# Designed miniproteins, single chains, continued (4), part 4

Each design is a single chain, and the fold is of that chain. pLDDT is the mean over its residues in the fold that is shown.

## One batch from the design tools (miniprotein)

Design m12116
Fold by ESMFold2-Fast:
Structure m12116 (fold): chain A 56 residues (1-56)
Amino acid sequence: SALEAAVEEARRRLRELGPVSGAQGRALVEELQERFGLSPKEAEDALVRALIELGL
């Protein structure tokens, strides 16, 4: 699904970036919305799930 693809992309980006600022997290949420056609809440949920899966 688009949500699962967004979670995979978020995990990839978080591994590359390391610890992220609030501004970087917000920018990533906006990028996930644009790339995967997600609502703001769905994109935030994808980022949160990626953080949990990475133990961050």
Scores: mean pLDDT 82

Design m12117
Fold by ESMFold2-Fast:
Structure m12117 (fold): chain A 80 residues (1-80)
Amino acid sequence: SMEELRAELQRLVDEAAKLFNDIVKNAPEKKKEVFELMRKIVELVERFADSTDPAEQRRILEEIRKLVEELKKLYNEAKK
C-alpha cells in the first residue's frame, strides 16, 4: 500500500539522519563522503514524492536502502 511505502521511506530517512549525525560527530574527516551520500538520498526522496507508480517507488526504496548500507559502513569505520 502507499501508506506502507511511505512508512518505509520515513524509516529509511530517519535511519540515514541518525547515521549522518553519528558519523559527523565521530569522524569529521568523512564529512564530504557523508554529505555526498545524503545528497543522493535527498534526490531519491524527491523522485519518490514525484512518482505515482508503486513499482517505481519500490525501486527507489531499494536504491535508498543501498545508500543507507553505505552510510552504515562509514559509521562502522567511524566507531574505530
Scores: mean pLDDT 86

Design m12118
Fold by ESMFold2-Fast:
Structure m12118 (fold): chain A 56 residues (1-56)
Amino acid sequence: EPFAALTDEAKEIVEKALRESKGDYDKAVELTRKMLKEKGLEDQIPAAEAAIKAIV
């Protein structure tokens, strides 16, 4: 499951980035990385990128 390794907060960020990107993988990854860094969740970035890649 692409979201299984993510915390609830990181999962919400990924879901928001996917909605805002409207199918643009590069934009979804960029938004997710930015939001996770702002929240201090940089350790979640690899799992979040993998989840986005599995969906888009």
Scores: mean pLDDT 75

Design m12119
Fold by ESMFold2-Fast:
Structure m12119 (fold): chain A 79 residues (1-79)
Amino acid sequence: SLEEELNKLFEEKAKELGLSPEDVEAMRQTLADFRERRLKAGLPYEEVLELEIDFLKNPNLFEVARKRSRILAERRAAA
């Protein structure tokens, strides 16, 4: 299923980049925000999963999300 493919791809990317458990959780929250926004915009669930897979396969977009996740985690720690 697309959900299984997405989960495997995320786990592989997290291992490849050596993400800590805290960074993994921050990234999951960032991806969940993207999903919520797309679903609220009226995109079909299957199309949203395909877009998330494409996002994870794009190194530039993944790097942007990783940096965003770190900034959000740092802001939470500072609050």
Scores: mean pLDDT 76

Design m12120
Fold by ESMFold2-Fast:
Structure m12120 (fold): chain A 63 residues (1-63)
Amino acid sequence: MEKEKKIEELAEKILKAVQEQQAAGTPVAEAVRAIGKQLLEEGVPEDLVNEALERATRKLAGE
C-alpha cells in the first residue's frame, strides 16, 4: 500500500515538473530523462522511479 502511494506522489511530481519544462520549451522525453536521473541521484529506489516515470508519461499522453 505505501509503495503505491509513493509511486503516485512521485508520478504527480514528475508530471508537474515535465509540464513546467515543456512550457519552457524542453522536449517531454528530455525532461522525463532529466527528472528520472535527479530522483535516482536523490536516492529514490530505481523500481519506484521507473514505475512513477511510466505513470507520469501515460498521463502526459492522455491515458
Scores: mean pLDDT 79

Design m12121
Fold by ESMFold2-Fast:
Structure m12121 (fold): chain A 68 residues (1-68)
Amino acid sequence: KKKEIEEVIKKGREEVLAAKSREELAEVIRKTASKLLDLGMSNDEVSRIAAELARLGNRHLGLPEPPA
């Protein structure tokens, strides 16, 4: 289960870096968060990871960082 969580996060990071638009970025983050919740990760941890992915993706796309 922990290994599956790690793989989902890794794929999420890769897909975030491959996203070409804000809409694609949001979809990747939503999909990754949903998978992590399904694997039993807490809402707090999923929110933290989603924020990290959003920051990474926005930086890669040259978009403003999400609000704290």
Scores: mean pLDDT 77

Design m12122
Fold by ESMFold2-Fast:
Structure m12122 (fold): chain A 95 residues (1-95)
Amino acid sequence: SSEALKLMEEAANKDPDLRAQMEAIAQRAQQQADAAPDPLERADILYQGQLEIIALARDHLADDPEASALLDALEAQLRAQHEQIKAQIRAEQAA
């Protein structure tokens, strides 16, 4: 959800410590993914990094019930995208 991404960006813009934590998670996930030789493992690492960032945002916005619903929708979207990406990689590896 673009609305959830905007919400997280606005929260990070107001809290430099939150932004730094989100950037550290993204950097670590990217470094681990770059080191992974298997594209399926790479996709899993990046997906777990995205979930960790959402969990951090959820904790920061715990008192906002609308934020919770938007983050739930974003998690569902990312899960669907991850399954599609993995299916594509598996199809390419099987060919």
Scores: mean pLDDT 87

Design m12123
Fold by ESMFold2-Fast:
Structure m12123 (fold): chain A 65 residues (1-65)
Amino acid sequence: SADVEAAQAALVAAGVLAGPLLLEPRDGKSPVVEALQWELRRAGRTDVPVDGVWDDVLKAAVASL
């Protein structure tokens, strides 16, 4: 989706992700989203859960980059 593509581009630009990745959630959970959540926590966003779910908390965290 456009939101996922924009989020991926922003994370690559911020140096959080090293290359082209697909942030497409499947069945509400994604290992790529889990990796993104771990990188956000390493960057100080300890409010982000590591559950693989693309939700409003994760969207807000990405938008703050």
Scores: mean pLDDT 65

Design m12124
Fold by ESMFold2-Fast:
Structure m12124 (fold): chain A 111 residues (1-111)
Amino acid sequence: SPLEEARRLVQFVIDNFGQPLRDRALRNGAEEFKKELAELGRKLKEAIRNKDLEEAIEILAEALNVEKETVREIIERTRMRDEDLLRLAELLEKGDVHGLLVLLLDLALNG
């Protein structure tokens, strides 16, 4: 079903995202990691304000450490609106990786 496919894509992001981000946080320290996420969140808000979907996809791909095609598929299958992307940007600014993944799962379940 389309929901099962969306869940598999979100689960793929969770499974493939966690280790590289953890490795980055361990090497550069938690402060630098949070600063990088906050900068990406600010850039994402700007891309959304400018209605630049391709830039938003690139920023999310960098933040999640996945390919742009994976992000595009998630956005399309979960029917993300600008408000949903703004919520993702807010979670990135807070360094709330768990909240970000929970939001992606919720959108996959309800899209």
Scores: mean pLDDT 71

Design m12125
Fold by ESMFold2-Fast:
Structure m12125 (fold): chain A 81 residues (1-81)
Amino acid sequence: SEAEKLKKEAEERYKRKKEEARRLLEQGKREMILLASQGDVERAQAIGRETVEEVKKLLEEAEQEYKEGIEEAEKLKKEAE
């Protein structure tokens, strides 16, 4: 079924995007800790804000794409009946 294929593809893309966001969050967290330990608190805070903003944007985009993909799959399933 085309609907099942689209649903699976949407789920796989969402999973990949969430993993990407998680990696960025962990990387930013490690950079913040390192900079703070070196006394560079201002840069650590800047990296923290930048990382949170980037992760939030990725997650919002991923959630929107997932929702749209699922809605498209459900429409195709309903129309094929």
Scores: mean pLDDT 84

Design m12126
Fold by ESMFold2-Fast:
Structure m12126 (fold): chain A 63 residues (1-63)
Amino acid sequence: LSREEVLRIAAGLAYQLMVEEDEETALKKVREFLLSHGYSEEEADRLAKEAIERAKELLNQAK
């Protein structure tokens, strides 16, 4: 998978988890998803935060 494809999937997962649970749970699970796909802890943290930001933008637009 390309980095953009992984980030798109991560953002979608973040969106779902933020709707069903909360932002902290979404961040944790998205980070675990990225780690399982071979990203380092630093890269997973950075990409998870970016995915959460994208999910927040989508949530604001979906109001």
Scores: mean pLDDT 80

Design m12127
Fold by ESMFold2-Fast:
Structure m12127 (fold): chain A 95 residues (1-95)
Amino acid sequence: LEKGLKAKKQGQDNFRKSIEFTKNGDYAGAKAAAQKALDAFKEAYKYGAASKLEVDSYEYFLLSETFANNGDLESARRYTARSVGLRLLEIGEQI
């Protein structure tokens, strides 16, 4: 339980860092932070502190940042939209 909540916080912190790197045009840093966020949410899921939809949303977010880092902004936008969609579904599951 405690390990899962700690991992979820680490995921949230790294997600915020990824967004900040993207705002600064550092897509390599954004991708690295997105990977750390995904790894942390997978750990949180293992300990029952995150849903599968939450993990899946961050997998699409990492794909988005990966495409942005490679200069494929169209694919990045498409996967960002999918990530946001899954996040809205995850929030909906919390009712």
Scores: mean pLDDT 79

Design m12128
Fold by ESMFold2-Fast:
Structure m12128 (fold): chain A 60 residues (1-60)
Amino acid sequence: SEEERRQRHQDLIRDINKIINSDLSPEEAAEKARELGRKHGLDPETQRELAEGVRHIKSS
């Protein structure tokens, strides 16, 4: 359902923000983000995009 999908997105965003606010390196954060995307059932391409986004944010 839309509500269930929204809640899963909120959970993912929360977990991603935790990774971004951690003291992990950009590479470590990207790896954690990819694993998180996999656990949330995202397809491989979306997992890669998520990891690259997190790497970019952490390297800024």
Scores: mean pLDDT 81

Design m12129
Fold by ESMFold2-Fast:
Structure m12129 (fold): chain A 81 residues (1-81)
Amino acid sequence: DPLLEQQIRELRERNQKISAPPIEKDIASITPEQLERAIRLLEEQGRFDEAARLREALRRGVREAARTHFDIVQEIVKENR
């Protein structure tokens, strides 16, 4: 099924893209307060595993947390503004 093979390929590409860093200028614009807010909003949504991972990354550094979890932070901030 070409549709199923395309979906599997897209999932693989998505998993590969998770390893790619976002644009440095966008990472630099993320504040510690936005990361803390994202953690709280993830917990409110029942996404406790993701909140725990972001909290651990933030413990290692604001820039590192912003880089590794940029997509999640943008998603949460955009939806809950």
Scores: mean pLDDT 69

Design m12130
Fold by ESMFold2-Fast:
Structure m12130 (fold): chain A 78 residues (1-78)
Amino acid sequence: DALREAAIEAATYYIKAGELGKAGRVVQLAMDALGATEASNIAREAVRRAQQLPPLPKEVAREKADHYLAEMQALIAA
């Protein structure tokens, strides 16, 4: 599911950027769109992916997260 993957990527990169509040907002949007069970799965997968990613500059992580958040929002609006 494209929406699920966009949500995981956005949350993953916000976690990697240290923007935990924004990562939480992504999970809240996923809860509204997909329900609590799927939002929980997205949050767990995002944490797992963030742990597997090599270190990267916070600015780069934010830019990637913002890109995936925009994709997620476009998919919700469709």
Scores: mean pLDDT 87

Design m12131
Fold by ESMFold2-Fast:
Structure m12131 (fold): chain A 106 residues (1-106)
Amino acid sequence: DLPLTAVPLGAPGASKEQLLARLDEAIAFAEKLGYDELVEVLRQMKALVEAGEAPTDELIAKLRELARKVNEELFKKNDPFAVFPATMPVEERERLAERIREILEK
């Protein structure tokens, strides 16, 4: 499974603080890539965790679906740059693509 799908579904016994930190990282990552719908879902997950409420099965399923779509787009045709804006400098696209690979291969 991919790190983005695992973040809010962390193993039993993960601390609330660790879960919130991973959600913040996932939100920042999704915002940087412009995946607004994924950002919204991750923010809803964070709000529930902060309130001490369990995420709904529907919200978890939606997060898994969106994270799967994002990961499929990132690796579509083996082109890690396919989802990057054309205006982004080549060096920044390369650094971001490498960082994405590192995160997804964990």
Scores: mean pLDDT 61

Design m12132
Fold by ESMFold2-Fast:
Structure m12132 (fold): chain A 58 residues (1-58)
Amino acid sequence: MREERRRLLEEGQRRVEELSERVRRTGAPLSPEDTALADQIARRLAPISEELDRERAK
């Protein structure tokens, strides 16, 4: 179902938020690995986000 795409988008956003919270909690800068992971998630979700935005624009 298209609901699965929304779940993937939400999970990706949640992971990025968790990385941001971890940085805030520990006070350490985001590692190169975490930065790469966040970028990869954003890149994967961009097409899905665009489709959802198009549907919401109706």
Scores: mean pLDDT 70

Design m12133
Fold by ESMFold2-Fast:
Structure m12133 (fold): chain A 66 residues (1-66)
Amino acid sequence: SAFEEMANELVQYVWEKTKDATAEERLKLLDGVSKIIEEARRMYEEGASLEEVRDIATRRVDELLA
């Protein structure tokens, strides 16, 4: 589905951005992304557009990585 493609893109984005991080930091950031995706899935299932959900999830991931 389009949602699963977006979710996979976000996971890959964080994985690539955290290559130089410690294993512990990387695991925490990946756990954070999983929670962002879970909330995004709920919003999408509640009727939010994929574009809206992608924008919100991407912003939250960028905040997580800052």
Scores: mean pLDDT 85

Design m12134
Fold by ESMFold2-Fast:
Structure m12134 (fold): chain A 53 residues (1-53)
Amino acid sequence: SVTELIKELLKKLEEEGASPTSITAEAIRRIGLAIDMERAGSTEEQIKEALLA
């Protein structure tokens, strides 16, 4: 689900040593990208790859 993908993204960014502010900014950016990809007809797998890359 999208909720689980967002959760994994936040965990990944934290594990990479990002600050809370940087985590929030990067999460917003990638969520925006995921929304754009969904509008373009991308699959859940493509969205997952983009979000967690």
Scores: mean pLDDT 74

Design m12135
Fold by ESMFold2-Fast:
Structure m12135 (fold): chain A 57 residues (1-57)
Amino acid sequence: SELLKLAEEAVKKAMEAFGGDRTAAINAATRELMEKYPDLSFEEALNIAIEALKKLE
């Protein structure tokens, strides 16, 4: 899905920017998802970011 693809790209960029800090990457991706999809709750965006990170590992 487009949402998951955005989440994966956001996590990749954040992992690179924060030197592999998974917590920082998840938080940054969650923020980007909520900015792009304002109808997403924090919990929904957080879960999507976590799943995106799992798929990249």
Scores: mean pLDDT 83

Design m12136
Fold by ESMFold2-Fast:
Structure m12136 (fold): chain A 68 residues (1-68)
Amino acid sequence: SPVQQVLQQSIQQLQQAVDDKAPREEILALIQKQANQIIDTAEAEGLSEDQINELLQQLGDQVQQILA
């Protein structure tokens, strides 16, 4: 699905930014942008608020693991 592709691409982009040693402010701005893109894509797909919250939780879990 489009939103799953956005989530996977977001995780890959976040990992790349961390590997490239991007500044903390840049990483936080990227995460905010990614959350907004997931929301917009999920809303366009007609997903429920609960489904959107689950996707944001998945992004948050991956952020926590990558930034550890």
Scores: mean pLDDT 87

Design m12137
Fold by ESMFold2-Fast:
Structure m12137 (fold): chain A 72 residues (1-72)
Amino acid sequence: GKEEAYKEMLRLIGEILRLIGEIFDLELELKRAEEEGDKERAEELREKIKELEERIEELKKKLKEAEAKYNA
């Protein structure tokens, strides 16, 4: 029912926030790599950030679906 949709929304929000925190840490590492001129490390960090951003977008789609079920 609506309670299950609400719980799913909270779970998805928690996962999104966790990934945002991971991206924040990686962005700090990226800034250091760029300041040090470490191009190889900077490229690896950008790719990892991109993968996490794509995962957040997938979770945001699932969150919209759960929100639609909750509001039905």
Scores: mean pLDDT 87

Design m12138
Fold by ESMFold2-Fast:
Order: sequence, then C-alpha cells, then structure tokens
Structure m12138 (fold): chain A 64 residues (1-64)
Amino acid sequence: MKEELERDITRSFARMGEEISKRSSKEEAAKLLKSMAEFAKKMGDEETAKELEEKAKELEKELK
C-alpha cells in the first residue's frame, strides 16, 4: 500500500525529469535523471529508479 503511494510520487518525479530534459542540456538532464533515480531508490521504488536510469542512459547515448 505504501509502495503504491511512493511509486505514484516517484513516477511524478520521472515525468518532471522528462520535462526538465527538454529544457536542460542533455548532459545536465542525464545527471539530473541519475540523481532522481538515486532518490527513488532511497524511497524504495526500484521500478521508478530503473526507468529513470534507463532514460539517463539513453540521453548519454545521444551525447555520443
């Protein structure tokens, strides 16, 4: 039950990360997404952390 609420909160953070990546440079966005992934792990939301890490990896791939 708490996991559902925490997942909702961290998913909101994932959406914000997506929005931020459009405004920031890809380098800054990738670092921010990694920080958010660590935050999601702190909250015990491994699923959201994985999603954020994958987005960060994709941005890093686009950086070459």
Scores: mean pLDDT 70

Design m12139
Fold by ESMFold2-Fast:
Structure m12139 (fold): chain A 58 residues (1-58)
Amino acid sequence: MTKEELEELVRISVENALEAGASEEDILKSIEESAKTTLSEEEVEFAVESAKKALAEL
């Protein structure tokens, strides 16, 4: 997965979770925990930052 693909996937996940009524804190925690399962530490940090960016824009 490229960084662009990860950022897009994270954005879609954030949008879907917000539509489902999840809190910002729950969304960030969910993304971090999911990323930790398969991604490197650097990619986890990038995923969390991408989620924060998406939350700020939405």
Scores: mean pLDDT 79

Design m12140
Fold by ESMFold2-Fast:
Structure m12140 (fold): chain A 58 residues (1-58)
Amino acid sequence: ASLEETLQVAREVGEELRRIGEGVELYVTGLGLIRHAKTEEERKKGEELKKKGEELLK
């Protein structure tokens, strides 16, 4: 039925949006940590988060 197909598509879109949202959050957080880093450790942490965000946004 069209309703069943619509619900399935909505679920798939919701899963993709969740992945994209997490990727964006990690990417932006990473950039923020790099920009405002006070220590080398903070900068490295930002670089790691940025990379994780980029991987999720593929």
Scores: mean pLDDT 81

Design m12141
Fold by ESMFold2-Fast:
Structure m12141 (fold): chain A 62 residues (1-62)
Amino acid sequence: FEEGDIVRAVEDFEAKSEDELSLKKGEVLLVKKVVDEEWVEVYDYEKNKSGKVPKSYLEKIT
């Protein structure tokens, strides 16, 4: 993943901390920043929210 990628949640994810974003399977998100090898910061346009999610819960669609 890299900044500007459009990704989709492959499974529900429940945020475990304030800086994480909860996802529902099928949500489409924009990658804002690669945080580390395991995590990306994404933006959800429908919810107007951003937060960290694990890369393993996402698939690249572009």
Scores: mean pLDDT 79

Design m12142
Fold by ESMFold2-Fast:
Structure m12142 (fold): chain A 58 residues (1-58)
Amino acid sequence: SAERFIQVLKELAGLELDPETAAELAKRLDQLRSTISDPEQLKREAVALYEEVLAKAR
């Protein structure tokens, strides 16, 4: 499900990013989840956000 997918991205963020950046990404992922009703669009937008944050942290 899209919710499980978001949960996995949050867990990966906790492993790859510092706690403050991971917490901010988690908030933004939750905002996407509340805004996007289509599960497939939510997954695409969530991956794009995750990759953007990861790239900026490096």
Scores: mean pLDDT 82

Design m12143
Fold by ESMFold2-Fast:
Structure m12143 (fold): chain A 56 residues (1-56)
Amino acid sequence: GEREELRRRAIAGARQLVADGLSPEVAIQLALKSVAPYLSPEELEELKEEIEKALA
């Protein structure tokens, strides 16, 4: 669904930013900011954990 696509894009975007030389902390913040208007606070918290796991 649309929310799954947003999650996939945010995770892929964070991975790309780290590959481009950004710190994981900055990459996570930028990825979350890109999808923040489309997700609830609870969904953003879950997505943050998913991105942190993906970058570990």
Scores: mean pLDDT 83

Design m12144
Fold by ESMFold2-Fast:
Structure m12144 (fold): chain A 78 residues (1-78)
Amino acid sequence: SEAVEAVIEAVEKAGVRAVLETEDEEKRKQISELFREAVEALKAGDLEKARELAEKALTLAGMDEEARRISELIEKAE
């Protein structure tokens, strides 16, 4: 689905930004792992799991507004 592909791209871009904005090495690893799992969940069609993982990762990065935006984007693709 083109909608799911657009969501994957948005989540991947948000993940790159979250990693760049995070200076703590251990948090950066955790954020990267959560985004990897979120993208895998999106590709598997588990949109609910992807939403939870992406929201958690963005919140850990201090990007609460982006977390809400990405969460809504994934929810609309469900």
Scores: mean pLDDT 83

Design m12145
Fold by ESMFold2-Fast:
Structure m12145 (fold): chain A 87 residues (1-87)
Amino acid sequence: MAVDIERFEVDLEVSARTDAALAAAGAEMTRFVEALAAGDVDAMVEALRRIADAYAAAGLDAVVRLTIVDADTGATFEEEFRRAAAA
């Protein structure tokens, strides 16, 4: 879905920040930025889900939240991904 985005907020809470976790999430961060540029909310959500999965796979607890406000309607879209560290 393409949306005219007035504002977006991404909140990322992780148990620790490491170079390995950042590297694992890096490709999905690129996908998120590309989806944001296209106004593709579904692709943005999928990229953030994969970021949460990447942090968990790196052995970190992670919570990723997305809030988007549509510039034309003022409608708010929210999504949250919560992951426990991979065993």
Scores: mean pLDDT 73

Design m12146
Fold by ESMFold2-Fast:
Structure m12146 (fold): chain A 70 residues (1-70)
Amino acid sequence: SEEEIIKKIEELAKKGLEAVKNKDWETAKKYEEEIQKLVDEALDKNISPEYLKKIKEIIDEYLKEKLEIE
């Protein structure tokens, strides 16, 4: 379901940020790649605009926090 995809992306983003904080770039990259695969899947399934917006907000927040980490 679309809700399950969003929840999974949220979990992966959270784990990715923890990896970035620990300077574990290899693990962070792995989670980022998994997020990309889920986004591609959602786009292929023609996900509703509301869910697509939510996914974009999660990714945007992840990228902003990643840039603020030393």
Scores: mean pLDDT 84

Design m12147
Fold by ESMFold2-Fast:
Structure m12147 (fold): chain A 58 residues (1-58)
Amino acid sequence: KKDGIFDAETVEEVIELLKKLGFEDKGELTEEQLKAADKDGDGKIDEKEWEALLKEVE
């Protein structure tokens, strides 16, 4: 989303990726954590933001 509102597609992709990496039991990513990772504020998480987020949960 353009104004920083996360949609269900972005949240679902994040959750799927974390499960594939084995993070399903390492604390639940909340929408607030996703917002913090979204530095563009457009409601989407790019590869750089993904790497930063994963580093925080590792």
Scores: mean pLDDT 57

Design m12148
Fold by ESMFold2-Fast:
Structure m12148 (fold): chain A 60 residues (1-60)
Amino acid sequence: SDEELEKLLKEAEKLAEELWKKGKTEEAKKVRDEAMEAYQNKDVEKLKEIVKKAREELAK
């Protein structure tokens, strides 16, 4: 659904910002770029995976 895609994209953007604030600039850029691509492709499963991996990276 478009609503789910938008929600996941916003979550990925927030996680990328938090990674950037932690000095993980490469990881932040990858999350942002991959999330935008998945959003444009309407790939909900890929966006969920990106969000999960970003959360794992932020937890390190």
Scores: mean pLDDT 85

Design m12149
Fold by ESMFold2-Fast:
Structure m12149 (fold): chain A 60 residues (1-60)
Amino acid sequence: LREEAERAVREGEVNISDLLEALGVDPTSPEAGRAADVNGDGTITEEDLVELLVRVMEKR
């Protein structure tokens, strides 16, 4: 899961809006930026995208 997520993010196959929608978050809402910043550092990075994608992939 994590290794596959890291590859997908590195290859540009995912974007933050799609990941947020998959997790039930509206990507146009003010909450989207906070939800996307998974590590809380105030910046959305590839690391945040990997964490979001892992959560999507673990979703039953």
Scores: mean pLDDT 72

Design m12150
Fold by ESMFold2-Fast:
Structure m12150 (fold): chain A 74 residues (1-74)
Amino acid sequence: MEELKKLAEELAKKKEVTDEDKREFAERLAEIAGVDADLLLEVIERQEMDAQELATMARVAALGLENSRNPPRA
């Protein structure tokens, strides 16, 4: 969780995103979320995601994982 938030912060501070940044992001998110890094990279490349969009994806993934572990009690 903390790693995804850190990735989002670092991406939000970048003025431009390289193909290397996109690959590293996909690999890190895949490790944390337990998904295929190659599939994530294909989605990122197909959507031509920028730094803000990647940061948003990391934040959404972090919230999703947190909600799955600690659902709100009724």
Scores: mean pLDDT 71

Design m12151
Fold by ESMFold2-Fast:
Structure m12151 (fold): chain A 58 residues (1-58)
Amino acid sequence: STREKLINAAIELFKSKGGENTSIRDIAEAAGVSVGTLYKHFKSKEELAEAATLKELE
């Protein structure tokens, strides 16, 4: 799903260059979606980062 692609892209980018150096555009491009599509699933980078953290705690 698009949501899973975004979460996985965020996890990989946060691991490789950190959250502060990762933009919404970087995550959208890595997931293969538009920034507009990303914002349909997550209201903010912070919400996406929270989802990524919860996924890694599985």
Scores: mean pLDDT 82

Design m12152
Fold by ESMFold2-Fast:
Structure m12152 (fold): chain A 82 residues (1-82)
Amino acid sequence: SQQELEGIKKQGESLLDWTTKTMRQLADQDPSLKPFLDQAVLQVKQLTDQAKSSKSPEQAAKYGQQAYDLARAAIAAAEAAL
């Protein structure tokens, strides 16, 4: 449905905002992590953009889940490196 697609789009925007803010805080603690964190933010953005351009709610949800999993894994890896 259109409501489902709009929900996925809003979730993607919230995820990207949260990821960007969290990664900035981690980079402030250890600037050597910045290239890794910048690359992770770019990959999350690419996946959320794929979700937005998806033809079906199922495809959008798949890309949204991949974006979430990537964001979580990248944050966990960065925190472990601190």
Scores: mean pLDDT 83

Design m12153
Fold by ESMFold2-Fast:
Structure m12153 (fold): chain A 110 residues (1-110)
Amino acid sequence: SRDLVLLLLYVAAINSELDIAIRTHENKELVHRNVDAAIALLEQILEIVEKIDPEKAKELQRLLEKIQALAEELKKETDPEKIKKLLEEMKKIQEEITKIVKETVKKEES
């Protein structure tokens, strides 16, 4: 279905946005832009998953809230090394989101 394809595309796009932010961590404007784009895509994933599996959507909501908290911390940070660590922490949370999304897709394709 279109929704399952969108979930996989959005997960791939978020991974790309965070990888770019990590590589460009010395450029605060690019970091903020890529993190904001990733969060917007995560909100789209949450809307799609809520319609498919509300229990998995609750888990995704909790992970999104953790990423949002790290993004607020990131906005206050000026040290590139600390910015990089915050982005790496976001990426670890995104790996958990990726697992939930892949499980959701696999279940619906069965």
Scores: mean pLDDT 88

